# Designs tried in a protein design run: designed miniproteins, single chains, continued (5). Part 20

Each design is a single chain, and the fold is of that chain. pLDDT is the mean over its residues in the fold that is shown.

## One batch from the design tools (miniprotein)

Design m16664
Fold by ESMFold2-Fast:
Structure m16664 (fold): chain A 67 residues (1-67)
Amino acid sequence: SSSLKALIDQLEKSKADLKAAIDQLAAEIEANKDDPTKKTQLETLKLFHQIAVGSTEFVIERLKKKM
């Protein structure tokens, strides 16, 4: 349905924003490679964002099966 497509489009936008945040965190990890504590904190935050992308992709796939 058109309503489901609109929801999927919004979730795809959210997923793209999360991926952009992951790319920024990857650059910050490289900038902080000589600080083990800061690197671990940034890597942990990046992991949470990666899980959020995976969860969003799972929801999108489920919604697509209902179209």
Scores: mean pLDDT 88

Design m16665
Fold by ESMFold2-Fast:
Structure m16665 (fold): chain A 58 residues (1-58)
Amino acid sequence: SLAEELIAAIEAEDWARAAEVYARLVALGPAAQPEIDLLRAQGYTFWADEIERAIAAA
């Protein structure tokens, strides 16, 4: 899943990959909701909030 890819990139400090996956999550719009919920459930609340904010601003 994109959420799992984002988590893996963050843990690896691969910020180029993290930015790529973040952009793909934002591009999904409302369809990203299950991925956002997974990020939040796994404690990545900052990233979940940022993605929700970016989608709402689109």
Scores: mean pLDDT 86

Design m16666
Fold by ESMFold2-Fast:
Structure m16666 (fold): chain A 75 residues (1-75)
Amino acid sequence: SDAIDKAISIVKSFVWSKQLADYITMLRIIGDLEKVIRSGITDKEELYERFREILGDRVSDEELEELVDKVLEAL
């Protein structure tokens, strides 16, 4: 759907803009984040926890909360 595509675009933009890892690792991270979005999770706490597991310590709590909020706004 348009909403899911927008949410995926947000996570792609975030990962590439932050240069969180090497190219191949960033592709894996994007794929894992996309899978979470496509699973239908809309609970903020659950989405935050799933994204934290994927991103690890690569992002601050503040950056992760901003990403989760933008994704939920798109969904």
Scores: mean pLDDT 86

Design m16667
Fold by ESMFold2-Fast:
Structure m16667 (fold): chain A 78 residues (1-78)
Amino acid sequence: MSDEQREQARQLLDEADAALRAGDLETALRHLEKAAVLLGLPEGSIERAVRALVAAGVSEEEALRRLRQALLDLVNGK
C-alpha cells in the first residue's frame, strides 16, 4: 500500500469521525466503506461488520466508531 493511499485513508477516517460526532451515521458509513476499499477490503465490508455488531447488541454508532478504530489500526500497521 502506498503512502498516498494511507494518507487518503486517514483523511476518510477523519471525515468519518466528523460525521459520527455530527450524528450522521450514513455519511460515516460511506467514508468508512471508501477507506476499507482503499485498504484492500471488499465493498460492503463495513456494512456487514456493522450488521454483525448490531446483532451482538452494539449500537450502530458504537459499531461504526469501533470499525473506524480498526481501520485506523490497519492503516498504522497494527
Scores: mean pLDDT 86

Design m16668
Fold by ESMFold2-Fast:
Structure m16668 (fold): chain A 71 residues (1-71)
Amino acid sequence: MLSDEEVEAIKEALLKVPGVDEETAERAAELLRDPSATLRDVARLLLEAGLSAEQVMEALTAAGEAYKAAK
């Protein structure tokens, strides 16, 4: 389970990706807080929010780097 600090770091990283709004970043970060959630579920949420496959890959990479830096 992600801490509040890790969730906030992931949200901030996602907001830096073009096409990611605050609601989308928050929903994606909160989804990662659920231990049953997969990267596929996060990718699907981002695609449904209107991101391209390229933007989704950038967002997942940014989230992973932010998570490592936060903890």
Scores: mean pLDDT 76

Design m16669
Fold by ESMFold2-Fast:
Structure m16669 (fold): chain A 74 residues (1-74)
Amino acid sequence: MLSKEELLKFVEENKDKPITVLLRKLPDGSYLVSVIVDDEKPKVYATRFESEEEAEELLKEILKINPDAKVIRL
């Protein structure tokens, strides 16, 4: 699992590729943000937050880097 900064760097390095962001609420009340890059060899990076506000803020930062990213809330 990556830090917020590492995940944002990963998104920036792959901003020209199709990106899907999964936002999942876990049973313990924490939130998982997973970034999936649709590439010849799929790459997945994830980070976990204790609050919805932190997860949504990361999602906002990801969309600022890649506005065309597909967002799925689970």
Scores: mean pLDDT 78

Design m16670
Fold by ESMFold2-Fast:
Structure m16670 (fold): chain A 100 residues (1-100)
Amino acid sequence: SELEELARELAERAAKRYGLEADQRTVDTLREALRLVLETLGRLPRDLSREEIVEAIRRSEVRVATALLQLAVADGKLSDEEAEELVEELKPRAEEEAAK
């Protein structure tokens, strides 16, 4: 499938950035993230600008925001430092969503 192929490409990039080897588990994780984002936004992260990705992360439910963040880091649209800052923004939102 197209999502499987795209997930494999992203897994290779993520593995390179983290000093790891791309394995099937990473591919499966990114494929699920791609599907979740596509189902929710109707667009792939590759088709979004960096600014649109950051806005989508801030406006989405934590599950979708986390998936989008993982994909954007793997694709090189967000740095690790930018991703860490966005993760910290998501922590209080995750608590609020869990309280519902």
Scores: mean pLDDT 77

Design m16671
Fold by ESMFold2-Fast:
Structure m16671 (fold): chain A 70 residues (1-70)
Amino acid sequence: SHHHEIAIHNLKVALEEHKKGNYVAALSGLHEALKFVSGEAKEHVEKAIELLKQGKDPTEEIEKAIEVLE
């Protein structure tokens, strides 16, 4: 769906911004994606946000959210 496409785009942006060390942009991308997801994908996005806030690597959870939305 178009909502899933928007979510995937924002998750990919968040992943790239995280790789660059851009914390605020990565967190913003995850929060934007959260508006367009539900169920299992939402749980992965919420976990990614919590990991990032704790200074932990959110990569695996972001990738799992993308996989669920594919």
Scores: mean pLDDT 87

Design m16672
Fold by ESMFold2-Fast:
Structure m16672 (fold): chain A 85 residues (1-85)
Amino acid sequence: TDGILQIMRGLLDQAKSVYDYYKPYLSEEQQKEVEELLKRAEEILKKIEEDLKNGKINYDLIREFERTVQELLDFIQDEYDKLEK
């Protein structure tokens, strides 16, 4: 049961590391948008943790978490790519 939570925590930690690496290349407005997505992912993860403590697995919430992390990573990649053109 802890395996899913460990994987999701790992994905969030990886997303934070990617953000830390690209942060110097992003504007303050872009940084704020990434930080809002990170906050959303953290809030979703907390809800998943609460569900797991109650013996429940909410797959819709897990998918929302994965989508939020992917949206964040895609945003960083797209904004960084614009700087090279």
Scores: mean pLDDT 82

Design m16673
Fold by ESMFold2-Fast:
Structure m16673 (fold): chain A 74 residues (1-74)
Amino acid sequence: VDQIKQQIDKSVKSAEEISKNPKVPKSTAITVLNGLIQKLQQQSVKMSTTSSSLKQYVDNKIKDLQEIRKQIES
């Protein structure tokens, strides 16, 4: 469980850093965010049978990434 959270946190942090890097094209940042959001959404569906707290954690990270994507697209 903790290893999954650490992996998610690492992926989210990397996506945030890419989104804040002015040298990274917006299209590249959006592609990375979309890929991670899709991956986490697939994991969230499977988490319903594993742990409600882990699913909630993943869902919160998806929300954070969607907000970052919205800021880039605006």
Scores: mean pLDDT 77

Design m16674
Fold by ESMFold2-Fast:
Structure m16674 (fold): chain A 103 residues (1-103)
Amino acid sequence: AKLVFTGDDVVDLGKTGFALKLVRAGKSLEEAIKEANTTTPTNDDVKFAKKQGARFVLEKINKNYVVIKDVFTKETYKVERKEGETLGQTISRAYLEALLNAK
């Protein structure tokens, strides 16, 4: 399942932060996204997402993919847009995937 954005940036950031916490707790990306879509995010989840986002910057955005950069390691991550995803959903998934691979 994909992240469901309501058009409220705070809710969308909170869902991203909650999903990131679940992934760090050992859940798969798919399980984390599914659970985040059924959970009400908290202000703490929003703060967590913002703090994690400061490490990663958007290097490139186009209609087919997003590239984000880890400013600490200088590694880049290319994430293809999936059918039915919005740009915001692709960006959130890119941050989740980058954080999963960051160590």
Scores: mean pLDDT 70

Design m16675
Fold by ESMFold2-Fast:
Structure m16675 (fold): chain A 90 residues (1-90)
Amino acid sequence: SKAEFEAFVEEKMKEIEEAIKKKDVEGALKTLEELFEYAKTQPKELALEAVDAAREAAGKLVESIEDDEERKKVAEKFHKLLLEVEESLE
C-alpha cells in the first residue's frame, strides 16, 4: 500500500540521518543503497518518490563529509545508483 511505502521511506530516511549524525558514512551509504533497491521494486510513480527522498538524503550525506576526495567518491557512488534506478524505470 502507499502507506506501507511511505512508512518504509520515512524509516530509511531516519536511519540515514542518524548514521550521518554518528559520522557513519558507510552505514548511511548502505541504507541509501537499500532505499534505491526498494525503489526498483515499486511502480514508477512510487519509485520516483523514493528516488526524490534518496536524492535529498544523499545531498545531506555528501554535505556532511569534510574531506573533498571522500565527498567526491560518495557523490560518484550515488550518481551510479541513481543511473541504475533510472534505467530500471525505462
Scores: mean pLDDT 83

Design m16676
Fold by ESMFold2-Fast:
Structure m16676 (fold): chain A 83 residues (1-83)
Amino acid sequence: SLQQGYQIVLLAMSAKDALGKGDYKSAISYVQQMQRLAQQAVPEVADEITSLAQKAIDAIKKKDTGSAEKYILQMLDLALEAL
């Protein structure tokens, strides 16, 4: 739904903001919330969303903020295109 798309955008923006502030725990939480909502909204791409979320979380754990942001944006683009 359009409402779910808006919520996914807000979660992606929150994850990016947390990354920019070095708040890695919040960034991981927002990525996990984004993954769950995207899987519910667009189940046909759920496996790819899961893969991208795992890559984003792994990058955050390594403090690779550039790769983390790239994977978060790829999750967002995939979810919005599938909506």
Scores: mean pLDDT 87

Design m16677
Fold by ESMFold2-Fast:
Structure m16677 (fold): chain A 60 residues (1-60)
Amino acid sequence: MKEAILKQARELLLSKQLTFQQLSELTGVSVQTLSDYVFGQVSVDSVKPLSLQRLQKALS
């Protein structure tokens, strides 16, 4: 589940240059944190559950 959410976010971001701003607005998660998640700068285990819930809701 966590990996699927991050994979969807990465796919959307790779197809659009300005999607970091859009995802930040939709999720309330900072652009920096979203960038770290998408580029794999943090492990999946280090991703906050609340941030994942917000991403899942925004991607649904």
Scores: mean pLDDT 69

Design m16678
Fold by ESMFold2-Fast:
Structure m16678 (fold): chain A 70 residues (1-70)
Amino acid sequence: MELTEEQALKLIEFTEKRFNELMKKYPKENVIKSIKAAIKSFNKLAERLKIPDDVKEKMLEKFNEIIEKA
């Protein structure tokens, strides 16, 4: 199944919103660890789902932005 750029952007927005909510409830260290774990899992999942490199790079960039905001 091919992930569209629109679907990828919505997934990124949802992830950012959820991590912002977690930042209000949990210690920063725990939230950052969760984001880093998600990035590692995403790299493996992207390979399995054959996500286009352009889409993958955009998603990784957004995950890194979430870490910087944390």
Scores: mean pLDDT 72

Design m16679
Fold by ESMFold2-Fast:
Structure m16679 (fold): chain A 55 residues (1-55)
Amino acid sequence: SEELEREIEHLDKVKERTVAEAKKLFKNKEDLDKMISAIEARAEARKQEIAEKLA
């Protein structure tokens, strides 16, 4: 449904925004990379949860 597609798209945009904010807050590359990896893993887990609800 369009509503579900919009939900997934919104999740992707939230992830992108969160990564951008992390880049502003973390000046150390190692800490930033760890934070970005955690943000991306969380977003992928939420996408899987949404996809499972379709089955």
Scores: mean pLDDT 79

Design m16680
Fold by ESMFold2-Fast:
Structure m16680 (fold): chain A 85 residues (1-85)
Amino acid sequence: MAQAMMDDRAAFNPAFADQVRAVMATMSRDQVLAALERMLADARRRGADVMAARLQRLIDAFRNGTASDADWVQAASMIVTYQRR
């Protein structure tokens, strides 16, 4: 069972997939957490409540040591999307 919802379009985009793999290969757990927390602050400032809730759930999973491979992919995907604005 996967509670992390992925964008089907992103799953079939090879350039996006390569960027996600680069984030997962180059960023430590602590660096991913720092990036997610920065994104959460930005989402809250903008009133993006749905995005803020998703970011908070990922942050909690990483902090609790319960982050799955799907959580890692979702976090990396969100980081890539944020950086490519």
Scores: mean pLDDT 74

Design m16681
Fold by ESMFold2-Fast:
Structure m16681 (fold): chain A 89 residues (1-89)
Amino acid sequence: MEEEELRKIVELLLNNEKNPDPEIQAKLDRIMEILEEAHEEALKLKEENPSLSDEEVVEKAIELAEERDPEAGRILRLLFKAGREVRAE
């Protein structure tokens, strides 16, 4: 919803910063919970179809997170894009 707030949350997660605003910290905790559940379900999907690439597993995890919380899904998409840029070096 708030694009600048989403970008700030992504930056905090990438830098592993502590002591943010309590509202931001609560959002971070919620996003991590959703990511953990979505990742578990995506791993089960990969066990059923081992031909899935790591990128496809990540996409499935994001889709599952987005179904549970669209805001968390958007933040996860931004995180994986940023991680891809780091690997491109």
Scores: mean pLDDT 69

Design m16682
Fold by ESMFold2-Fast:
Structure m16682 (fold): chain A 90 residues (1-90)
Amino acid sequence: GRSEDVFEFEEAKKRIKELKERALTEPGTQEDLEEARKLKQEYEKRLATLQDAAQRDGVTPASQALMQELQEQIKLLEEIIKLLEEKLES
């Protein structure tokens, strides 16, 4: 779909790395928390789309690797979100 073509995976990974660094080194901000939540939602949508395509057309090694990478990035974003929420509650 067109929404999938707008989401650049490598650029998103760079943003996640930046968010993690800020979450570890800076006071938590509402903007960083919202950005992390938005990225998690986009990754979850992308993963769901790939899973749907795999059910229809079968799993390729490339799609399996991408699904695993998306799951890893989602877990990392969950950790970032938790850390930022804890900082903002303090």
Scores: mean pLDDT 77

Design m16683
Fold by ESMFold2-Fast:
Structure m16683 (fold): chain A 97 residues (1-97)
Amino acid sequence: SVISTALGDALTELGRLVEEEGSWGKAVAKRLGEPEPASPEELLERIAKDLADAVRAAGGRAEIRPVTIKGRPGWRVTGTGPDGERLEVLLTERDDF
């Protein structure tokens, strides 16, 4: 689907930038042309906005909301394609061991 492809492409490009830059904060900053996020919470918000923008650029509708997932702050991205397709992405802070 158009919105699934757009979201997958955005996530793939972000992953490539993480590999190149060595951190999620630097990758997101490079992708968006903005300063590095000051916190993990700001990082998640910027990723959520970027994914929502990718859905909208593909002709879909998108909404983002702050959520709590298993006691941790996160973001919910919901998308609806022009064909009525719906998708959801949940973004949470990564546990780094």
Scores: mean pLDDT 81

Design m16684
Fold by ESMFold2-Fast:
Structure m16684 (fold): chain A 62 residues (1-62)
Amino acid sequence: MEELEKEIEKLNQEGAKEIADVKAKYAAGSPAERRRAVTEQAVKAGNKILEELRKAREKLEA
């Protein structure tokens, strides 16, 4: 179980870095367009982390 937590932390760290990079990349866009693009990327990153967590739980069958 602790191994699962560490893996989630790694994915969270990667997601945070990716989100920050996307924010910087779209900083020059219009506020509305940049906000939407960043939001979509944040949702995708979050879903990816959630999916990995769910898969890990399925492997434990609990």
Scores: mean pLDDT 70

Design m16685
Fold by ESMFold2-Fast:
Structure m16685 (fold): chain A 97 residues (1-97)
Amino acid sequence: SHHEQERLLEALRYLSRALRSRDPRVRAEYARRAAELLEDVDPQLSEQAREAARLFESGRPRDIRQADFILDQVRTLIIMRLKMMGVPSSEIRRAFE
């Protein structure tokens, strides 16, 4: 649906910002925002993004690494879903800008 597509693209923008940010607190905020956007579209991906936010909030190096791994997986799954929905690669790329 159009609603699902828009939520996935917006979530992708926040995930991109989380992965580019240096501050674990800022990364947690972006991951949590992505989780909120995913809540009514994909509850499982929402829970994964929320878990990543909790791990970033701890600030521990091992937890930050685990959060990065989880968030990268969530991002990959969203990109695959958008491609399966027929979203152009150019539109998906704009989410990283």
Scores: mean pLDDT 89

Design m16686
Fold by ESMFold2-Fast:
Structure m16686 (fold): chain A 96 residues (1-96)
Amino acid sequence: AEAALEKAKKLTEEAIKIAKEKGDEKTADLIEQAQKVALELVRKAFEEKDPRKAAVYTTAAALHLIGASIDAKIAGLEEAAELLTEAAKYLVKATE
């Protein structure tokens, strides 16, 4: 669980770095905002005692990263988009 969450964070940070290196500060900011919201939702999932409600928080967190992945892909940052999609998968695994 912990290792999966750290992997998701690392993948998202790599996506932000790629956007910044390509000079796309707007996409970098969108990814950073999505990461912040996703991490807050994951904290709620870990604090939730009902597994079904925890799953809703985890799904919402993953969808924020998938949304950022779509934005990155539209911006032409295909590698960043792939990293964000992978981060979303690890984020789901972190709460299992």
Scores: mean pLDDT 84

Design m16687
Fold by ESMFold2-Fast:
Structure m16687 (fold): chain A 116 residues (1-116)
Amino acid sequence: MQPPLRGAVAGTPEQEELARRLADKVREAAMKIPGVKEVRTVASATVDPETGEERVSIGLTVELKPEYQTPENQQKIADELVEAARKAAEELGLEVVGTSVTIDGNTITIGITARR
């Protein structure tokens, strides 16, 4: 997992709890996707001291079953993971403002950044 971002203002305990809730909802949804073997999550929260804009970020590392490690299945699962993350964010009253996806063999890594 990536080290903490230096120079960012740490989120409040309430933002950290919101980030954890987002990560938990996305993990639960991801585990229901066919071909997903294991899901690991990280969560963080930051605030812009000038604007007061609250952001939550989650990272998802998904290990695929061997039979799902085709390019077509990898892309389909990645798309379903992003959609699950968007729905989880919406259920928590958050807007997704950034997404990243990396596919490397048996692993899909997804980053989601959301705001209120």
Scores: mean pLDDT 79

Design m16688
Fold by ESMFold2-Fast:
Structure m16688 (fold): chain A 108 residues (1-108)
Amino acid sequence: MSQLITQLTQLLIQYFDLQEPRLSPEERSRLLARIIGLVLHLIGVEFMIKIGAPRSEIEKELAELQAYGDDLLAYLQSLAQTPQEQQLIDQIQATLDQILAVLREQIE
């Protein structure tokens, strides 16, 4: 899991670095806020699993993480202009799907 989170973080940083020179301060702040939001939801699910929270609460937070991830990916896609950016989005999606699969396995 920690390796997948590290990989996701590195891919998000690479995407941010490609976009940052083209973004206004407001657009940059918005992208950063969305990225931070995804990381916080991910930490939230991991924390709930670790403390043995009720399965229903973990499933609810996992659904929120999925929805937030889907919204972030749609936002990244709306900003993408190059094949390299599209490749990074595809890798971010694949890594997030792997993280979600591992988290789901931990609650079953």
Scores: mean pLDDT 85

Design m16689
Fold by ESMFold2-Fast:
Structure m16689 (fold): chain A 87 residues (1-87)
Amino acid sequence: SEEEIDARLAELEAQIDAQRGVNPEKADLLREMLELIREARKNGLLTPEQVRALLDTLQKALNGELSIEEVRRLVRALRDFLEVQLS
């Protein structure tokens, strides 16, 4: 549901903010990814299934299952996607 996605976004935002005291560079990258997901969803560019997949990826990154370089590649891909779709 939309409420479930909104709740997951809020929980992930809180986890990212907690990471700022531990690894500010990682927290900044994850925050950018979260905001790009919010913007893409706001503009109707993602299906609910695609949003859930991206939130699962954010959680994996928070858990240390993705390198900082992998997160940077994902952020660039999302940024490029939004630039193309909103042009």
Scores: mean pLDDT 86

Design m16690
Fold by ESMFold2-Fast:
Structure m16690 (fold): chain A 94 residues (1-94)
Amino acid sequence: SARAQQLLEEAVQAAKENGELITQLIDTSLKAQTAAAAEKKKAELATDAGADALVERARLSSSWSPQQIADLGRGLGASDATIDRAVAEQRAVQ
């Protein structure tokens, strides 16, 4: 979707110094560019494990602000509990 592409572009800009996160975002973008890949990725991210794991990965691997982590998590359909925890943990280390 256009919003998912916008969030990925914003995340790439925010994470320019984090090569691991940039690689993950590029892979996610490429997988979303075909109808079949997008549908498969939606199914994967619709699970708490998939979406929540990606939010946790972004928190541990990025210099993103707490707000950027929250926006990514909501865009991916992560649980509110996981987003709130990741935001709180990121605030604690900044």
Scores: mean pLDDT 63

Design m16691
Fold by ESMFold2-Fast:
Structure m16691 (fold): chain A 60 residues (1-60)
Amino acid sequence: SLLETARAGLTDTIATFRTFVMVERLSEAEREAVLAAAPAEIRPLLQGFIDMARFLEEKA
């Protein structure tokens, strides 16, 4: 149903946001370790989160 699809999309959005918050709270050494351990398929996504966290930290 449309409602079930909307709920799934919201859950995925919340999960993505939680992942970003976790990455933002990691030290630089921990971020590099996670990136090195990540499968090649998700590495660009993790790199994007790290780059965004660094950008926000530069602005703070």
Scores: mean pLDDT 75

Design m16692
Fold by ESMFold2-Fast:
Structure m16692 (fold): chain A 67 residues (1-67)
Amino acid sequence: MSLEEERERIKEGLKKVKTKEDAERLVDEVMARRGMPDRARSIAILRSVAEEEGYEKVVKLLDELEA
């Protein structure tokens, strides 16, 4: 999968996040698609995209997953 295609999927997923559970499901989906068992890195990637897109509430929910 190209990095650009994955980035677009992440952006669409972030738009749907309303709760901490939604954020956790999105992290799990990203980990599964990338074949990457690194939860912290997956959260960091999602947080970076959410910040770039201005999804401040989603950024806070992702921060709660690390707390």
Scores: mean pLDDT 77

Design m16693
Fold by ESMFold2-Fast:
Structure m16693 (fold): chain A 102 residues (1-102)
Amino acid sequence: MDPDSPEFQREIEAAVLEIAAAVNQTAADRTENPEVSELFRKASELYREAARAVREGRMDEARKLVLEARKLQLEAAKIEVKLGNEKAKDLAETLEKIIAKA
């Protein structure tokens, strides 16, 4: 398979989104805050939907789903920072920069 092929690039992008979904599901399962848990759970679902959209070639839909997922992750990270979880600060700053470029 040609590494520059559109099919290969879509499969890599979909795999990255599935990893993002798994990370967000783990965060939802590990938090004690129910609002933060729900935000990470919804972000995980949106990343899984985005991975399916990428594989199906629905790139505009995938971009919208990823942006929505990132906004939910940012809200969850901001709540975690307010609750004293300083580890969430770097995640919030990274997500703000990514969303601003979208």
Scores: mean pLDDT 84

Design m16694
Fold by ESMFold2-Fast:
Structure m16694 (fold): chain A 99 residues (1-99)
Amino acid sequence: SPLLEAMYEAGRRSLEELKKLAEEIKASERLLELVERVGRRLEEAYARGDVETVTLLTQAVSASLSILKVGKKNNKIEEAEEEAIRLLEEALREVERRE
């Protein structure tokens, strides 16, 4: 599916940027663990051809990345990290609810 490939590629790109930013800001182990878990779930969903789950995870990663970028720019990294953690946990909960 062209949509599956596009969402997966966007998700992988956002995930790599999120990993780099998390390392740069010296993020908590909790955020780093969530990023790894989301990465694994994204790969599993892509292998299954699950467009809905790939899209959900891609959106969560992109939103978390945007929040952390804004937090870094505005010197509100701690608040941004808490919000990013919340979004990633909500996305993982939704994935686990479906599977």
Scores: mean pLDDT 89

Design m16695
Fold by ESMFold2-Fast:
Structure m16695 (fold): chain A 65 residues (1-65)
Amino acid sequence: SKWLEVYREKVRARLPPEEQLEAAMKNSPELSEEEREKLKKEKLDVIRFVAEGLERAARSFEESL
């Protein structure tokens, strides 16, 4: 379970932090608030997809350690 937690942290580090998401939204002034929320949901879906695949990906990650 410890390596899974470490892998999660590394995956999280590869994903843009919320601050960068906010900066990206700010750089898109034409986007409505609803469109920004939609993009946030899409990013959360990606994070969830990655999280659901962690057990499988962790095997490959352990081989790389």
Scores: mean pLDDT 62

Design m16696
Fold by ESMFold2-Fast:
Order: structure tokens, then sequence, then C-alpha cells
Structure m16696 (fold): chain A 115 residues (1-115)
């Protein structure tokens, strides 16, 4: 899964140690969960897309740390996976099953940030 990718794991660990980014991700997750329960799919999708933008920003700002010891293909895959989630959330109509999968993945991201 996306969370098994080493570049993504390192970005999440960096966020867990960055008080501001950590608080922003937690707030966006709460907003997404509330929007999902209310049937506000647009707010749900945008809130989750912003979580992935924070992950992408952490990867870009900490490129040397995130990429250390990884192959070029692993680094590229890490960026493309995160970008793919942002693009899918913003520009694709999602089924109810896909929305549930995105919510479950976001919950797991928050869990890892809180650990």
Amino acid sequence: SLLDHPGVQRAIEIISKDKKKKEEVIELYKKAEEAYKAGDIETFKESLAKIYEIILEAMKENFEEVSEGLSASQVTASYLLVIGEIETLRYTELSEEELKEFLALAKEIVKKILE
C-alpha cells in the first residue's frame, strides 16, 4: 500500500515531529470525517487532498532525509503515489466504496502521526 512505501513512511515520521504540520493534518482529518458523516463529499475530498499536499510538502522540504538510501525508482514512486492520491481526490468522481477506502487510509495516516 501507499503507507508501506519508505519515502511516504519517512514523510509521515517527519510530520509527526513537526508540531504545526501534525496539528494541521489532525484538524483536516477531523474536518474530513465530519464532512463524510454529513454527506458533504466535496469538503471530504478537498480536506483529504490537503492532507496529501502536506505529506508532499514534507517530502519536498526534507528531500535529502526522505531520499537517503533509496533508489531513484523508490523516490519517484513515493512522489507519484502521493500526487496520484491528490489528483484522484480532486478530479475524479468516487464510488461509496472508494470514499470509504480513502477515509480508512486517512485514519491510518493520523494513527501513525500520533504514534
Scores: mean pLDDT 89

Design m16697
Fold by ESMFold2-Fast:
Structure m16697 (fold): chain A 83 residues (1-83)
Amino acid sequence: MAAEEERRFKERIVVSVELISAIMNATRDETYTAIGRAYKERNADTKKIEEILNEVKNRPEETPEDLEYRRLGEKLVAEWGAL
């Protein structure tokens, strides 16, 4: 709830998803979608992030929810400056 805890959580999500995305050869759009989903689900666990990325990579088409997650992920990356 504290601003510092929220900032740290966002940084953890972005960094963890970026690293796993690089390992899994995810696209930037897939990476942003995964960041948004992990953040919404409030889960920074490596296994959960891997599950999210596998689901995103294996989806046949982008859903409206995926687009919202991708935009959220883009904002988180821009706001918190994580690579």
Scores: mean pLDDT 78

Design m16698
Fold by ESMFold2-Fast:
Structure m16698 (fold): chain A 70 residues (1-70)
Amino acid sequence: MLTQDQLYQQLMEEIDRVIKEGVEQGKSAEEVLARVNELLREARGQGLPVSYLRQASDYAHDKVEELRKQ
């Protein structure tokens, strides 16, 4: 059984992977964020606290916004 901290770490690693692969494949910010939202829903179902889900969501939006400026 994974701890909440381990679930959060795995979620962050998957978010980074989804963003990187989405950019490499030429996907839109909307398509990348849609996949991130799927990961957030799965993590919520696994019992990850709302505070961690909010941090992960904010991180993903910040990362996508940074890539849009480059």
Scores: mean pLDDT 81

